# Designs tried in a protein design run: designed miniproteins, single chains, continued (4). Part 61

Each design is a single chain, and the fold is of that chain. pLDDT is the mean over its residues in the fold that is shown.

## One batch from the design tools (miniprotein)

Design m14230
Fold by ESMFold2-Fast:
Structure m14230 (fold): chain A 87 residues (1-87)
Amino acid sequence: MEARREQLRRRAEEVLREAEEAKKVDPEVGEKALELARKGLELAEGEEGLAHGQGHVDMAMGLVLRLDPEKAPAGGVFIAAGSAEIA
């Protein structure tokens, strides 16, 4: 499980950087993506939180991607995956 937790932390850190960029375009969407990515990081610290952590990170990435019209379809996929994991 260490490798999965490290992978989730790395992805969450990448999404945090992209959410900062998104905040320059849409502050509300960027802030929501930042909060979701932070929650994903916190859950990654717990062994049983990996799926919910990944769901939060995926949803954050989906919000960031949807701000770019060319990447919006990929964003929708990430949001759907994240919503399923969080639910």
Scores: mean pLDDT 72

Design m14231
Fold by ESMFold2-Fast:
Structure m14231 (fold): chain A 57 residues (1-57)
Amino acid sequence: SHMEKEIEELRKRAREAQREGVRAVIDGDEAKLQEAQAVAKEAIERLEAMGISREEV
């Protein structure tokens, strides 16, 4: 369904942002870390609004 595809894209976005955040910490890039954290938070909040618990992200 359209909703299943949106959920999968949001999960992928959250995971990619979390990975980018880890890389930013290793690289000492504070600006990239803040950006990655913001993207991850937005994706997780959208998933929670759709009834997907944080544990399922």
Scores: mean pLDDT 83

Design m14232
Fold by ESMFold2-Fast:
Structure m14232 (fold): chain A 62 residues (1-62)
Amino acid sequence: MTPEQVAAEAEAVAKAARELAEENKDNPEVVKEAEEAVRLAEAGDVAGGVLKLMSAVIEARL
């Protein structure tokens, strides 16, 4: 992957995670997982960010 693709994926993960946290602001578990996804994506850990985002989505849908 190019550095540009990695940066674009990280930005997409962070955006999705922030949106999920805003939609589920009354669910602290979802907010916690989503904030962790943003942190990992901004640190360059795209894979970790995706895994945390998936965890937050699952929690939000239960």
Scores: mean pLDDT 79

Design m14233
Fold by ESMFold2-Fast:
Order: sequence, then C-alpha cells, then structure tokens
Structure m14233 (fold): chain A 99 residues (1-99)
Amino acid sequence: MRLSLEQIVEGVRDAVRALLAYAEEQGLSKEEFLEMLKDTLRAIARYLREQYTPEEFLEALDAIGEVVLEEVQRTHPELAEGVKKIVDELRAEARRELA
C-alpha cells in the first residue's frame, strides 16, 4: 500500500528536523549537510517515482520541496539558498525523466 501525500510530507518534515539536529550535534559543515540532504531527497524521489503517476509524483515533489525549505528557513536561514538549489535540481531531474 502506498503512503498518502500527507504521510510523505510529514515523514519528510521529521527527516529534515532529524538531519538538522544531527548536523548540529556532529558539527557538520554547510557542504556536508547539503550533501546528506541531497542524498536523502534523491532516495525519496526514487521511491515516489515507483509509487505514483507522473502527475502525482511532480505534485508530491513540489510539496516536499516546499516543506523542506520552510523547515530550513525557520531554523537555519543561512542554509536556505543551498537547499533551494538542491530542490530546483531535483525538480529539473524529475521533469527531464518524465519527458
């Protein structure tokens, strides 16, 4: 059974919070955090591609990108620009794969 969009968004929000806490605890650089986030979001995007239609996948990816940016901007605004670039990259990759 596939997860609902609401369940996915909630899970991503929790995952981002956990990654931010881990990065702070371990003293990770901005670059190290951004690489971990990129890998995590790519894994999530792969899961979504397997479970959803192209239209549902793009909708889910947009919702995920929005919640990731919201959480990062709320607690670590200095990371927001790097996170936005990762989200934009994932959206471009998704559209290319569905063309």
Scores: mean pLDDT 81

Design m14234
Fold by ESMFold2-Fast:
Structure m14234 (fold): chain A 78 residues (1-78)
Amino acid sequence: MEAELEKKYEEAKEKVKELGEKAREALRNHDLDTVNELMKEVGKIIKELKEEFEKAGLPEKAEEASRELEQLFFDTAG
C-alpha cells in the first residue's frame, strides 16, 4: 500500500511538472484561460492524492505532498 502511494506520488509529480511547463508557455503567450484550466487540473491531482494518503492514515504525508506538488507547479511555471 505505501509503495503504491509513493508510485502515485511520483506519477503526480511528473504530471504537475508537465502542467507547470505548459503554464509557463501559456503565460509567455498571455493565455490566461489556459493557465486557469491548468491550475484547475493541478488542484484536482493534489486533492485526489491528498485524499489517498489521508485514507491510508498518513495525514502528515498528505499535507507535505500537497505543499510539495503546489510548490513544484509554481516553480516550474515561473
Scores: mean pLDDT 83

Design m14235
Fold by ESMFold2-Fast:
Structure m14235 (fold): chain A 67 residues (1-67)
Amino acid sequence: MGDIEEGARKLAEAGGVSFETALGVVRGAQGNLDAGMTPEEAAQLAADSLGVPVEKAREALRIAGII
């Protein structure tokens, strides 16, 4: 099982944003996946929203257990 808080912390560090902002992005990615978006599309949107490399967003979402 993934750790949503740990994934959010990693994303916050990568994006230079608050934990609360990163947590919102992680939860948004989960909602997008539930709506039928692919893991690659969800990771790309998370990356674009925070200005981080898609690889870093994918890593954070994997830690969160979303992808």
Scores: mean pLDDT 83

Design m14236
Fold by ESMFold2-Fast:
Structure m14236 (fold): chain A 55 residues (1-55)
Amino acid sequence: MKLSEEQKKNGLEAAITLLKEGFSEETVIALLVASGFPEEVARELVKEAKEILAK
């Protein structure tokens, strides 16, 4: 599945928002996959969002 850089940015913003709302990492991954992201990309976006929120 091919994703644009804009789609990946939107996925990252969504992951940040969902994590800030208190959703678990696993739940956020599942929501991104349901939105059309490949699981591996969803996991990387959530990992990056967690790193951003930790800094």
Scores: mean pLDDT 80

Design m14237
Fold by ESMFold2-Fast:
Structure m14237 (fold): chain A 62 residues (1-62)
Amino acid sequence: MEKIRKLTREELKKILSEEEADALYAYFVAGKTVEEIARDFGITPQEAEELIKKGLEKVEKL
């Protein structure tokens, strides 16, 4: 979590897909809920949660 706050949106996009980077940034930096991210992206809350989870796994491996 702390690692994501230290990275810029552009740095996240180097290692994540655009959707994963935007979802992680919205959740951890902007403080948005999964439901708010789902609405903003036009996806389901479950899909938003999966994007955040997959993005986190990729960041943690670095």
Scores: mean pLDDT 75

Design m14238
Fold by ESMFold2-Fast:
Structure m14238 (fold): chain A 63 residues (1-63)
Amino acid sequence: GNRYRVTVIGERPLLRSDGTLIEKGETLEVSDLRIAEDGVLTATDADGHRVVGDAADVEIEPL
């Protein structure tokens, strides 16, 4: 699928399925990026971990 660069710009971190928080100023590459009607962002990182957060807290760049 298409790949994206996601940068956390807000105060709320993204949560990885392994329990790791991706915090403000951090950047990751993801695939399977989806934003639900309520603004919930879900994606899969380069290591295959599920990532979840709020789309309002991130900048997204297509790769």
Scores: mean pLDDT 85

Design m14239
Fold by ESMFold2-Fast:
Structure m14239 (fold): chain A 69 residues (1-69)
Amino acid sequence: MEEVKRDLEALEKVFEVVKPLITDPETIQKIEELINKAREALEKGDVEKARQYLDEAWKLLAPYLGVKL
């Protein structure tokens, strides 16, 4: 659980930094939805679902990080 919480915090920080570089509003909305779903999953104790949502969000951020996920 703590590992996934750390991942969520890292994702939120990275998202805030790269958000001005994301010109597609649809991508921004999708990342925000995935962050919210990850939070809900963690509140319910569903660590596996939270991890899946965070992985999906990181994939959407990958083009702005210069890495392939």
Scores: mean pLDDT 79

Design m14240
Fold by ESMFold2-Fast:
Structure m14240 (fold): chain A 73 residues (1-73)
Amino acid sequence: KWVSLVTAAYITIVAYEVETGDEEKAKKAKELAKKAAEAIEKGDFEKAKEYIKKLSEVNKETAELLEKALEAA
């Protein structure tokens, strides 16, 4: 279920924030993950891919989890 993969993505971002202390980078990753999840929910897969690509530049592991969520949707 794509929702479980989105949850895993957010957990990964929180773990990154705790480990690195980089709140600004974590905030950007959370915003992109939220936008990607919203696009998946709306069926806008092209927009979801765009946000996932931007997210991969900030946090590759979270982007990979959202790619799997997109495939599961």
Scores: mean pLDDT 73

Design m14241
Fold by ESMFold2-Fast:
Structure m14241 (fold): chain A 83 residues (1-83)
Amino acid sequence: MSLEEQLAAAEAAARRAEAAGRHEEAGYFLDGSGILKDQLGELEEAIRLYERAAALYERAGRHDAAATVRKRIEELREKLAQQ
């Protein structure tokens, strides 16, 4: 499966999980997509995906996971400021 297909599948899975109230599962899919975008150097898209994941982890009561993702957002914002 192509990377584009993987990202599209993860977005669809995240939307289904959100609609079902499965916030942690939705956050997990978006977190994974953010990692892929970061590895591709698509930092602005990675930040947007991580922000969505952090919000979903907070909704799930997973404050630890949200904090971890927010640290990654800060690191990516620093990288963008240097470009």
Scores: mean pLDDT 86

Design m14242
Fold by ESMFold2-Fast:
Structure m14242 (fold): chain A 68 residues (1-68)
Amino acid sequence: MEEYIEKAVEIMSKHTDLSREEIERMLREVVEVGSEVAIDVLLKDGFPELSEEEKKEVRELILKAIEE
């Protein structure tokens, strides 16, 4: 779980002025909810500057974190 969250934070932090701690908090909340809709909302509303490839990679990492 931690490994997937840390990697997602690394990708997301390149495109935002949010702190790594704030991004990690948002990701942990989405993982706790366990909903693909919550992931999609986070990426659209929170991180619109991510490329489609980066959004896909982050989405896959969050799904792996939820599965564990």
Scores: mean pLDDT 78

Design m14243
Fold by ESMFold2-Fast:
Formats: sequence, C-alpha cells, structure tokens
Structure m14243 (fold): chain A 85 residues (1-85)
Amino acid sequence: QEQIDVDTLLAIIEIMAAVARVAAKNAESRGDKKTAEIYKKQADELEKILDELRAKPNPTVEDAQAALERARKIMKEADKEVEKL
C-alpha cells in the first residue's frame, strides 16, 4: 500500500495548527476570551511540535508519526477543555 511520507505527515500537523488558529480567532471575534486562550495555547503547542520536527536534519517517518500522535492528543485535550466551559 502507499506509504505516507514525512512531508505529508508535516502537512497534516500544519493543517491542525491552522484549524486551531482559526478556532481561536473565531472565539476572539465573539468576545469568548476563555475559549480563545485554550485554542491559542493549542496552536502554540502544535507549532512547537512542527518546529521540533523541522529542526531535525533527517526526520524519519517514525519521528513524524510520533509528532502527529502528540498533535492529536493536544487537539483532543483542548476540545474537551472548551466543552467544559
């Protein structure tokens, strides 16, 4: 079967970070400061994961898959925090 490469996995995490930024902006536009803060933190944490992966001279598919798993966890935790508000 077709193997997902590092560039594709990076693109998925980049989309996840972009979605978090949009969610934060939408919350700010509504005056919802608590929700905006949660999604801003999520976007910042996702960007750190991307920066760490990009800083590696030869990132492996395993490195990228581990980064994606961390990213998924961050998104799930942020969504749960927003639901509790």
Scores: mean pLDDT 83

Design m14244
Fold by ESMFold2-Fast:
Formats: structure tokens, sequence, C-alpha cells
Structure m14244 (fold): chain A 93 residues (1-93)
């Protein structure tokens, strides 16, 4: 999977979050965290952060998202798939 394909997966996930999560505060936090994962992948690809730093930051976001998406099992699964692809990409850089 290319960086562009993983970024598109992240944007699709943002769309689903905006349609599914009714609480505007939680929705905003979740969208922000997905955008942060996209930024971490881009910064790692650009050599601005190390792959190890990128993985640590993404794993920290994963822990927060498990709590935020506990009431949304389908979103949680899609988010885990996105996170696994993001970590795999960062390891390949």
Amino acid sequence: MTLDQIIQQGYNLITQVQQTITDPVRRSVVVGLINQVIRIMQQTNDGKITPDDGIQQIQSIRSRMVTLLSDYPDLQQQFQDFMDQSISFVRSV
C-alpha cells in the first residue's frame, strides 16, 4: 500500500467519523488524531522525524483512540486497520 493510499484511507475514516459520532467534542478530537497520524507518516517520509519516533507517536494515539471509540466497534476496527497500515508504512521508511 502506498503512502497516498493510506492517507486516502485516513480521509475516508474522517468522513465516517463525521457521519457516525454525534458528540461534536469527541468527533473533533478523533478527527484531529487521525490528521495527526497522517502528519506523522508524512514527516517520517520527509525525514523530519525518525521511524522509531513516528511509531511511538502513532502507538500513543492508538491507545487514546481505543477509549474514544469504545462505543463504536465498526469505527474502532477501521481505525485499527488504518493504524496497522500507518505503522507498517513508517517501519518501511
Scores: mean pLDDT 86

Design m14245
Fold by ESMFold2-Fast:
Structure m14245 (fold): chain A 58 residues (1-58)
Amino acid sequence: APSSAEAGKAFREAVEKGLTVDSPYKEAAEHAVRLRDELGASVETATFAALVYYANKV
């Protein structure tokens, strides 16, 4: 399993740059981007929420 640091980096890059990330991160990264776009969440908040989402799926 990827470390939380690796997952966090991938999610931060998705939120900051709108990058597409590959599985297994893809779904959690898309969740982070939606939190930013729909709720105006900060990059930090969206990244943290994506980490929690990813941890619950793994």
Scores: mean pLDDT 70

Design m14246
Fold by ESMFold2-Fast:
Structure m14246 (fold): chain A 74 residues (1-74)
Amino acid sequence: DPVEEAVRRLVAYLRENPALREEFLAVLGSPAVDDAEKAAYVRRLLEEAGIDTSGFDDAQLLRIARALLAFVSE
């Protein structure tokens, strides 16, 4: 599943980058940031981690975001 693969790779990337993990929690945990901006932020992180995002729509990016938030916020 491309979504599960993206989540696994991005969790590893965020663990290697603590400052980026703090930024991630601030953006994805903020009620002031709308779903479109959250999707765009996750797309940027995936691209930085070397993951092709051309196959992902905003709904899939938000599913990745929610799965990541559950793992990274522990």
Scores: mean pLDDT 80

Design m14247
Fold by ESMFold2-Fast:
Structure m14247 (fold): chain A 98 residues (1-98)
Amino acid sequence: SLEEARARLAALARHHERQLAEAEANPERVEEIARETADALENLAAELAAVDPETAAFLRALAERLRALIAAGEASVEALRAVHEELRAHLASRGVLP
């Protein structure tokens, strides 16, 4: 449902905030954390595809960007922060976050 989708998106934002904090505290884990973040984005995108296809497409695009950075050896705390900021901005525009 749309309510369940919104709850899942809010949970993703909270999870992503924790992942960013972990990467900032332990920069040596940034590639691992970027992979976990991309996996979470892809999994939620699949769950939302039928309910909120626009948000699903947005989440897939963020995951693809993280995957490309990992493949290039360019995964960084700054890249994770940029993805987190874009996620929060999108969710705020959708009324999921304040």
Scores: mean pLDDT 83

Design m14248
Fold by ESMFold2-Fast:
Structure m14248 (fold): chain A 61 residues (1-61)
Amino acid sequence: LIERAEKVAEEAEKAGRLDLAKEAREIAERMRKIKESGNESLIEAEEPVYEKRIEALEEEI
């Protein structure tokens, strides 16, 4: 998901959609912090939510 979010941010920047790029970068940073924490329950709870949001951003670009 982190790599996917970073790719979406890059594509959004190229498309001039700085709003979408910012959101995608925030998702990538949040997921990185959660993964680094090692909290599996938090990963399981939040990852699906951010995955759906990244899918929505991909459609918007």
Scores: mean pLDDT 81

Design m14249
Fold by ESMFold2-Fast:
Structure m14249 (fold): chain A 74 residues (1-74)
Amino acid sequence: MKSPLEVFDEAAKLFNVPQELRDKLLATLSTLSERDQNVLTAIALDEILKENPEAPKELQEKIREWKEYLLSRA
């Protein structure tokens, strides 16, 4: 399974988050403990889902599964 940083990067790319914002958020997350990385990445995924209600259902389910996985690792 991918690390929380890898999960965040992939989700951000899928939703076309600008590279500069992705890089800044990844840099911030990388300074945190693994527990905090899992929690904050899960929060970021939840926000991505809320901002993209029109996303395909299969993509929404994939992001929800990643969120649950990250929270189980927190």
Scores: mean pLDDT 79

Design m14250
Fold by ESMFold2-Fast:
Parts: structure tokens; C-alpha cells; sequence
Structure m14250 (fold): chain A 95 residues (1-95)
């Protein structure tokens, strides 16, 4: 496991209501190719902060990378201000 995944996993264990820590955990997991685990982290971030546009964009990106396009479209429709994050741009390029 990368040092970043270990760091953010420990952070969410200490503060389970930290939406930013779950967003960063999801990004770290996605960079390691652990897309299903990244989906769960981003979903938790959105549950804690429904206005987290970065989490919505990154969740849609990993759903596209998993071939779960209908779920990705639903998630993007729920975002108030969709952001083209680096992970989303990479997922769009690989489609």
C-alpha cells in the first residue's frame, strides 16, 4: 500500500467525519489502480459533504474507468459544479 493510502486511511479512522480525508483517500486509491475501493471512499466523502464537487468528479472518473458509465452519468448529474479534475481528464482520455 502506498504511504499516501496508509496516511489517509489512518486519518479517516481517527476522524470518520472528515470528508476531505475520504476524498484524498479515494484519490490515493485510484492512483494505485484500486478503483472499487476508491468508489467507496468517494461515496463516503459525498455522504459527509454533498457539496463536494471534487468528490463527485473523481467518483465519476473511477466509475468510467470501471466501465460503469450509467452510474458515472448519474453521479455527474448530482454535482452542482462539475470540475474537470486530473483524474477525470485521464478517465475521459481512456474512454
Amino acid sequence: MSPAVEYYRELVEKDPNNADAYTNLGIALALEGRYEEAVEAFKKAIELDPNNDVAYSNLAAVLYLLGREDEAKEILAKAKNPVKTPLYVEAERKR
Scores: mean pLDDT 81

Design m14251
Fold by ESMFold2-Fast:
Structure m14251 (fold): chain A 116 residues (1-116)
Amino acid sequence: DKARELLEKALELLREALELIKKALLLDTNQETRDKALPYVQEAQAKLVGAEEALKQGDLRKALELAEEAAKYATKAIDIILKESTNPEALKLAEKARELVEEAKRLLEEARRILE
């Protein structure tokens, strides 16, 4: 099933992106930046876990919807880090996470086209 394969790849990319975002926040010494970004990381992680569970149950449409929400919240966390962090390593990790989320979004768009 091509839609399932696309969803599995997108979820792997989103999981990698979230690990990079978490690492970026640990490197940032600005508590305000961490406090702003952390709720979006938590929402993205919750949606990602939900998407993985929906995929295991064979609910591809629910997995897609939750994965799209995970990407949305991950993007908000990345945007905060890129705008507010002064740590060069945190910025590099956020840029890499952004690339992974954009690739995941492309795969999710293809999956949506198949499932429509």
Scores: mean pLDDT 90

Design m14252
Fold by ESMFold2-Fast:
Structure m14252 (fold): chain A 61 residues (1-61)
Amino acid sequence: MSGEERLERETAELLARITDPRDASFVRALAAHMRRLLAEGRLTEEQVEAALRTLDAWIAA
């Protein structure tokens, strides 16, 4: 799976667990920003995975 495909899948899984529309909007905006940076080569796959792990832990709390 490409980094972009993984980002889309992980974002969808996170959004499925979010009930607050503001939190959902934030996650969508962050995912769009990360997707752009990844496509431009300005962000590594490891940095994307670290950010997604942080968001997952935040949502799980």
Scores: mean pLDDT 76

Design m14253
Fold by ESMFold2-Fast:
Structure m14253 (fold): chain A 64 residues (1-64)
Amino acid sequence: MADELLEKALEAARAGDLETAERYAKEAVITLLEQGKDEEAREYAKRVKEEIERTLREKEEAER
């Protein structure tokens, strides 16, 4: 479950769909927190944030 949500979040982030990426990331993090996997939840949040930042940086560079 959480793995599927993470993959969807990362895919959306790479496609530039930031709202979708954040939504799936939140769902994945909540799922992991519900299971008591705080460390994994933190890593998932970090992973998606990193991918979003990279996509935004690349988009800004492409805008000149």
Scores: mean pLDDT 78

Design m14254
Fold by ESMFold2-Fast:
Structure m14254 (fold): chain A 61 residues (1-61)
Amino acid sequence: MVGDIYRALKDVPKTTPRTVGLKEGELVEVLDENSSGMLKVRSLTTGEEGWVGKSVLEKVE
């Protein structure tokens, strides 16, 4: 959900200008969600924004 914090479960490479690169354990804030299982996030470590697959993220309670 928008505003939720998620953790990267593994290293995620940046593949396009629309995607975000993440390191395992990195925390991200959700900015947007699409119907295809992708989240637009902002890295709390780098401040970089982009789309990432929801399957590589775990919600932080």
Scores: mean pLDDT 79

Design m14255
Fold by ESMFold2-Fast:
Structure m14255 (fold): chain A 60 residues (1-60)
Amino acid sequence: DIPLALALIYVAIGNLDLRRGRPEEAAESYEKAIELLEKNGVQDEETLAYIREKLEEARR
């Protein structure tokens, strides 16, 4: 699934930015991952829940 693979790449970029002290950039990457999954109808609830939690973490 290309949309899922691309979303996971954005998640990896977000995780790196978060580790590097760039939460705003991390949040942007997590948002892109969620948009890709939702727009392509990927119904992976576990992956979506994980990314949403990471996005909330980056915004705190």
Scores: mean pLDDT 82

Design m14256
Fold by ESMFold2-Fast:
Structure m14256 (fold): chain A 74 residues (1-74)
Amino acid sequence: EEVEAEARRLLGHVIATSDDPEVIKAAVRAAKALAEGNREETAQSLEHLADALIKSGQVEEAERFRELAERLKA
């Protein structure tokens, strides 16, 4: 729950601060998986979001979401 709450906060931050529609789209997909309570799909969606963030030049944000995905798998 704590990891999921943190993921929700960071996803909200990315959606609020990103101007890249592909990043926003990936973040929305991850938020939806999180809301559905699917840990496996949430972790996978966060990894896809991290890839989109790297493509848009947001490497530091991508690292945060990769760390969240790993914590969800633990």
Scores: mean pLDDT 81

Design m14257
Fold by ESMFold2-Fast:
Structure m14257 (fold): chain A 70 residues (1-70)
Amino acid sequence: GADEALELLERLGTLAVIRGNEEALELAKQAIRAIEQGDLDTAIELTRKAGELAGEPELAERAIRAIEEA
């Protein structure tokens, strides 16, 4: 659900910071805002891009599944 998606996206953002990828962090933050606004399609797209840039595609896939169940 939404709470799980937010937790996974916060984890993705933390990993982006550790790896020095500012774009992945910004996309993760935008995905969180999209979830809060109920724009799930945008949240899914942003989450996928953030995961690719952060090198965490599997974590992003888990977050996308949680968004779809929200």
Scores: mean pLDDT 86

Design m14258
Fold by ESMFold2-Fast:
Structure m14258 (fold): chain A 51 residues (1-51)
Amino acid sequence: GPALEELRRLRDAGVPPEEIARRLVERFGVPPEVAEGLVRALDAGAELSAE
C-alpha cells in the first residue's frame, strides 16, 4: 500500500527509522507500534537481502 511505498522511499533516501515511523503515523494514521514494527522489519530485511 502507499504507506509501505513511502516507507521504502524514505529508507532509500537515508531518512532515520524514527523519522520514517513518525511520518507513517502522521500521514497515514498508522499506529506508532505498527509503524515501528514495519521500519524494523525493513531494516532486518535489508541486512538479509544483501546477498
Scores: mean pLDDT 72

Design m14259
Fold by ESMFold2-Fast:
Structure m14259 (fold): chain A 51 residues (1-51)
Amino acid sequence: SAEAYYNRGNAHFSLGNYDLAVADYQEALRLKPDFADAAHNLAAARFRQNA
C-alpha cells in the first residue's frame, strides 16, 4: 500500500538514508498521487540527498 511505502520512507529518512527514502516516497506517490504528506517528505528527502 501507499501508506506502507510512506512509513518505510520515513524510517529511512530518520536513519539518514535519503536515497532510499526518496525511492519509497516516489512509490507511495505513484500508488496515491494525492498523498500530500509523501510529496512534502519527498521534497525534504531530495533536499537532504543533495546537501
Scores: mean pLDDT 88

Design m14260
Fold by ESMFold2-Fast:
Structure m14260 (fold): chain A 64 residues (1-64)
Amino acid sequence: LTPLERAILELLREEGPLSAREIARALGQSVPTVRAHLRRLEARGLVSHDRRTGRYSVSPAAAP
């Protein structure tokens, strides 16, 4: 994981479900940059995207 991807995961663990805009604001990054990294994290099963709310949350990397 890149340092930014680690920061995104930590933020989502602490603050709960957040939109890409909220994550970008909290981390001082642009929305397109955050979206690119969120797509990568989602592809790896580390983040879930809720299509209803447009928010992202941390998924357990290994399902129980």
Scores: mean pLDDT 78

Design m14261
Fold by ESMFold2-Fast:
Structure m14261 (fold): chain A 93 residues (1-93)
Amino acid sequence: DDAALTPEQRDLLAEASLIAMQVAIIRNMAKKLPDKEKQEEILKKADEIMTRISEVERAVRAGADPAAARRQLDEIRKEVNKLSKEVEKLLKE
């Protein structure tokens, strides 16, 4: 526990952690893809999303505006959902 963190910062960090767990699930699903080129493409997108999550976590810890952080996490969540559906579609091919 960092005594400098507000409850809003803690909630945002918890949400970022949950999104990161969803990305880990997508990575595990991508490893089951028979097409290695598509597997590499999905893993690259997952890595880019993880970089953005880390940037939001860093900004939250630095005292960035909670509303701005929530908007960034919402955008990341939409990208994660889209990537999950892409992997599901590829696994059905």
Scores: mean pLDDT 86

Design m14262
Fold by ESMFold2-Fast:
Structure m14262 (fold): chain A 62 residues (1-62)
Amino acid sequence: KLKLARAKKDYTAKTPEELSIKKGELLLVKEEVDENNVLAYNPKTGKEGLVPKEVLEILEEF
């Protein structure tokens, strides 16, 4: 289920599988990977990776 989300705070990737994000960035959540992480895509940078759910605010669900 596709979701539109906004970063609530900055997050720095700790592994190559994670995505670095900055507060206020809009992201597409493509998949929930586990209890704590989602697969997110940044349309402005074209990058995709794992992001903790706790740093995202869900705006819309499609």
Scores: mean pLDDT 83

Design m14264
Fold by ESMFold2-Fast:
Structure m14264 (fold): chain A 102 residues (1-102)
Amino acid sequence: GDEEIREIILELEIELGILRIVLGLMKLYGSDDELADLTIQNAIELLKELLEKTTDPRVKELLEEAIKELEELLKSDLSGIEKLEKAIELLEKLIEKLRELL
């Protein structure tokens, strides 16, 4: 229901905040590809946890696609900064699509 979707959005907004903080630190102190990959892997694990808890097939489809896109991003040869920027864009798009279900 709407409450489940709102709770998922809140958890994703917190994760977005974490990604933005890590990106900001890398822009100030230099790129750390290992830290970027760890940060994105933590986002993937959160999405997998949310996927296990949801019963809405529309939410499941959106979470599964986001997991796939983030896993493909981890396998790319992009810099840590570029990976974090793309991961932020992917999570922002996911949150927007979830809000459209409310």
Scores: mean pLDDT 91

Design m14265
Fold by ESMFold2-Fast:
Structure m14265 (fold): chain A 64 residues (1-64)
Amino acid sequence: SLKQKLLEKIGEILRLIGEELDLELRLKRGEISEEEYKKELEKIEEEKKKLKEEMKKLEEELKS
């Protein structure tokens, strides 16, 4: 169902938020460099953008 697909995408967004928090903690602990942090954060932001676009399409379909 479309609602089930939307819930799946919401779950992926929540996972990515968790990964962002983990990256910030690793940076604060000195486990990664600022450059590595920026690189990994950029990848997560790109993935979140893609998921938001997919969710928008699913929401549009649900309103049809």
Scores: mean pLDDT 83

Design m14266
Fold by ESMFold2-Fast:
Structure m14266 (fold): chain A 95 residues (1-95)
Amino acid sequence: MSEEIERLRQRAEELRKKVLEMKAEFDKYAQPRIDQAIADAKAAGLSDAEIGRLVGEVGKQTEEDFKKKDPKKYEETNRLEGEAVRALIEVGELE
């Protein structure tokens, strides 16, 4: 039984590492766009609340653009994240 728990933990860790690598690619795509939007908003004299709302809108638009650029990679990232969550739940149920 302890061997089964360790196997599931290793699986969850492997899946989490893959998800983090795939998310890093999205962050690399999104971060410059978000940073530019913040810089432009600050230059325009927008409030912190207005900047926060604008960043949220830019984030959503950037995610949609990323989905359109590589739908398969976006779908695969979501699938792997779901698998990692399920593996962690299974580990928790066995402990």
Scores: mean pLDDT 76

Design m14267
Fold by ESMFold2-Fast:
Structure m14267 (fold): chain A 68 residues (1-68)
Amino acid sequence: MKVIAVVYAETKEEAEEAGKLVLEKGHADEVITLTGMSLEEAQKIGRELGRETGAQVVVVDVEAYKKS
């Protein structure tokens, strides 16, 4: 089953770096990076993408991993 990771971060650099790690670890087949919006909006985009493509979509909030 195709897996798409929607990587959400405050900055483009953080989203791109996290997306690269997701692909390198084999956790997803494709990565989409999102910035400049709310996490709620990113989650809505992820749900819609999953419905349209039939792929498993995982939303990764990079800021949630940086709790400091």
Scores: mean pLDDT 77

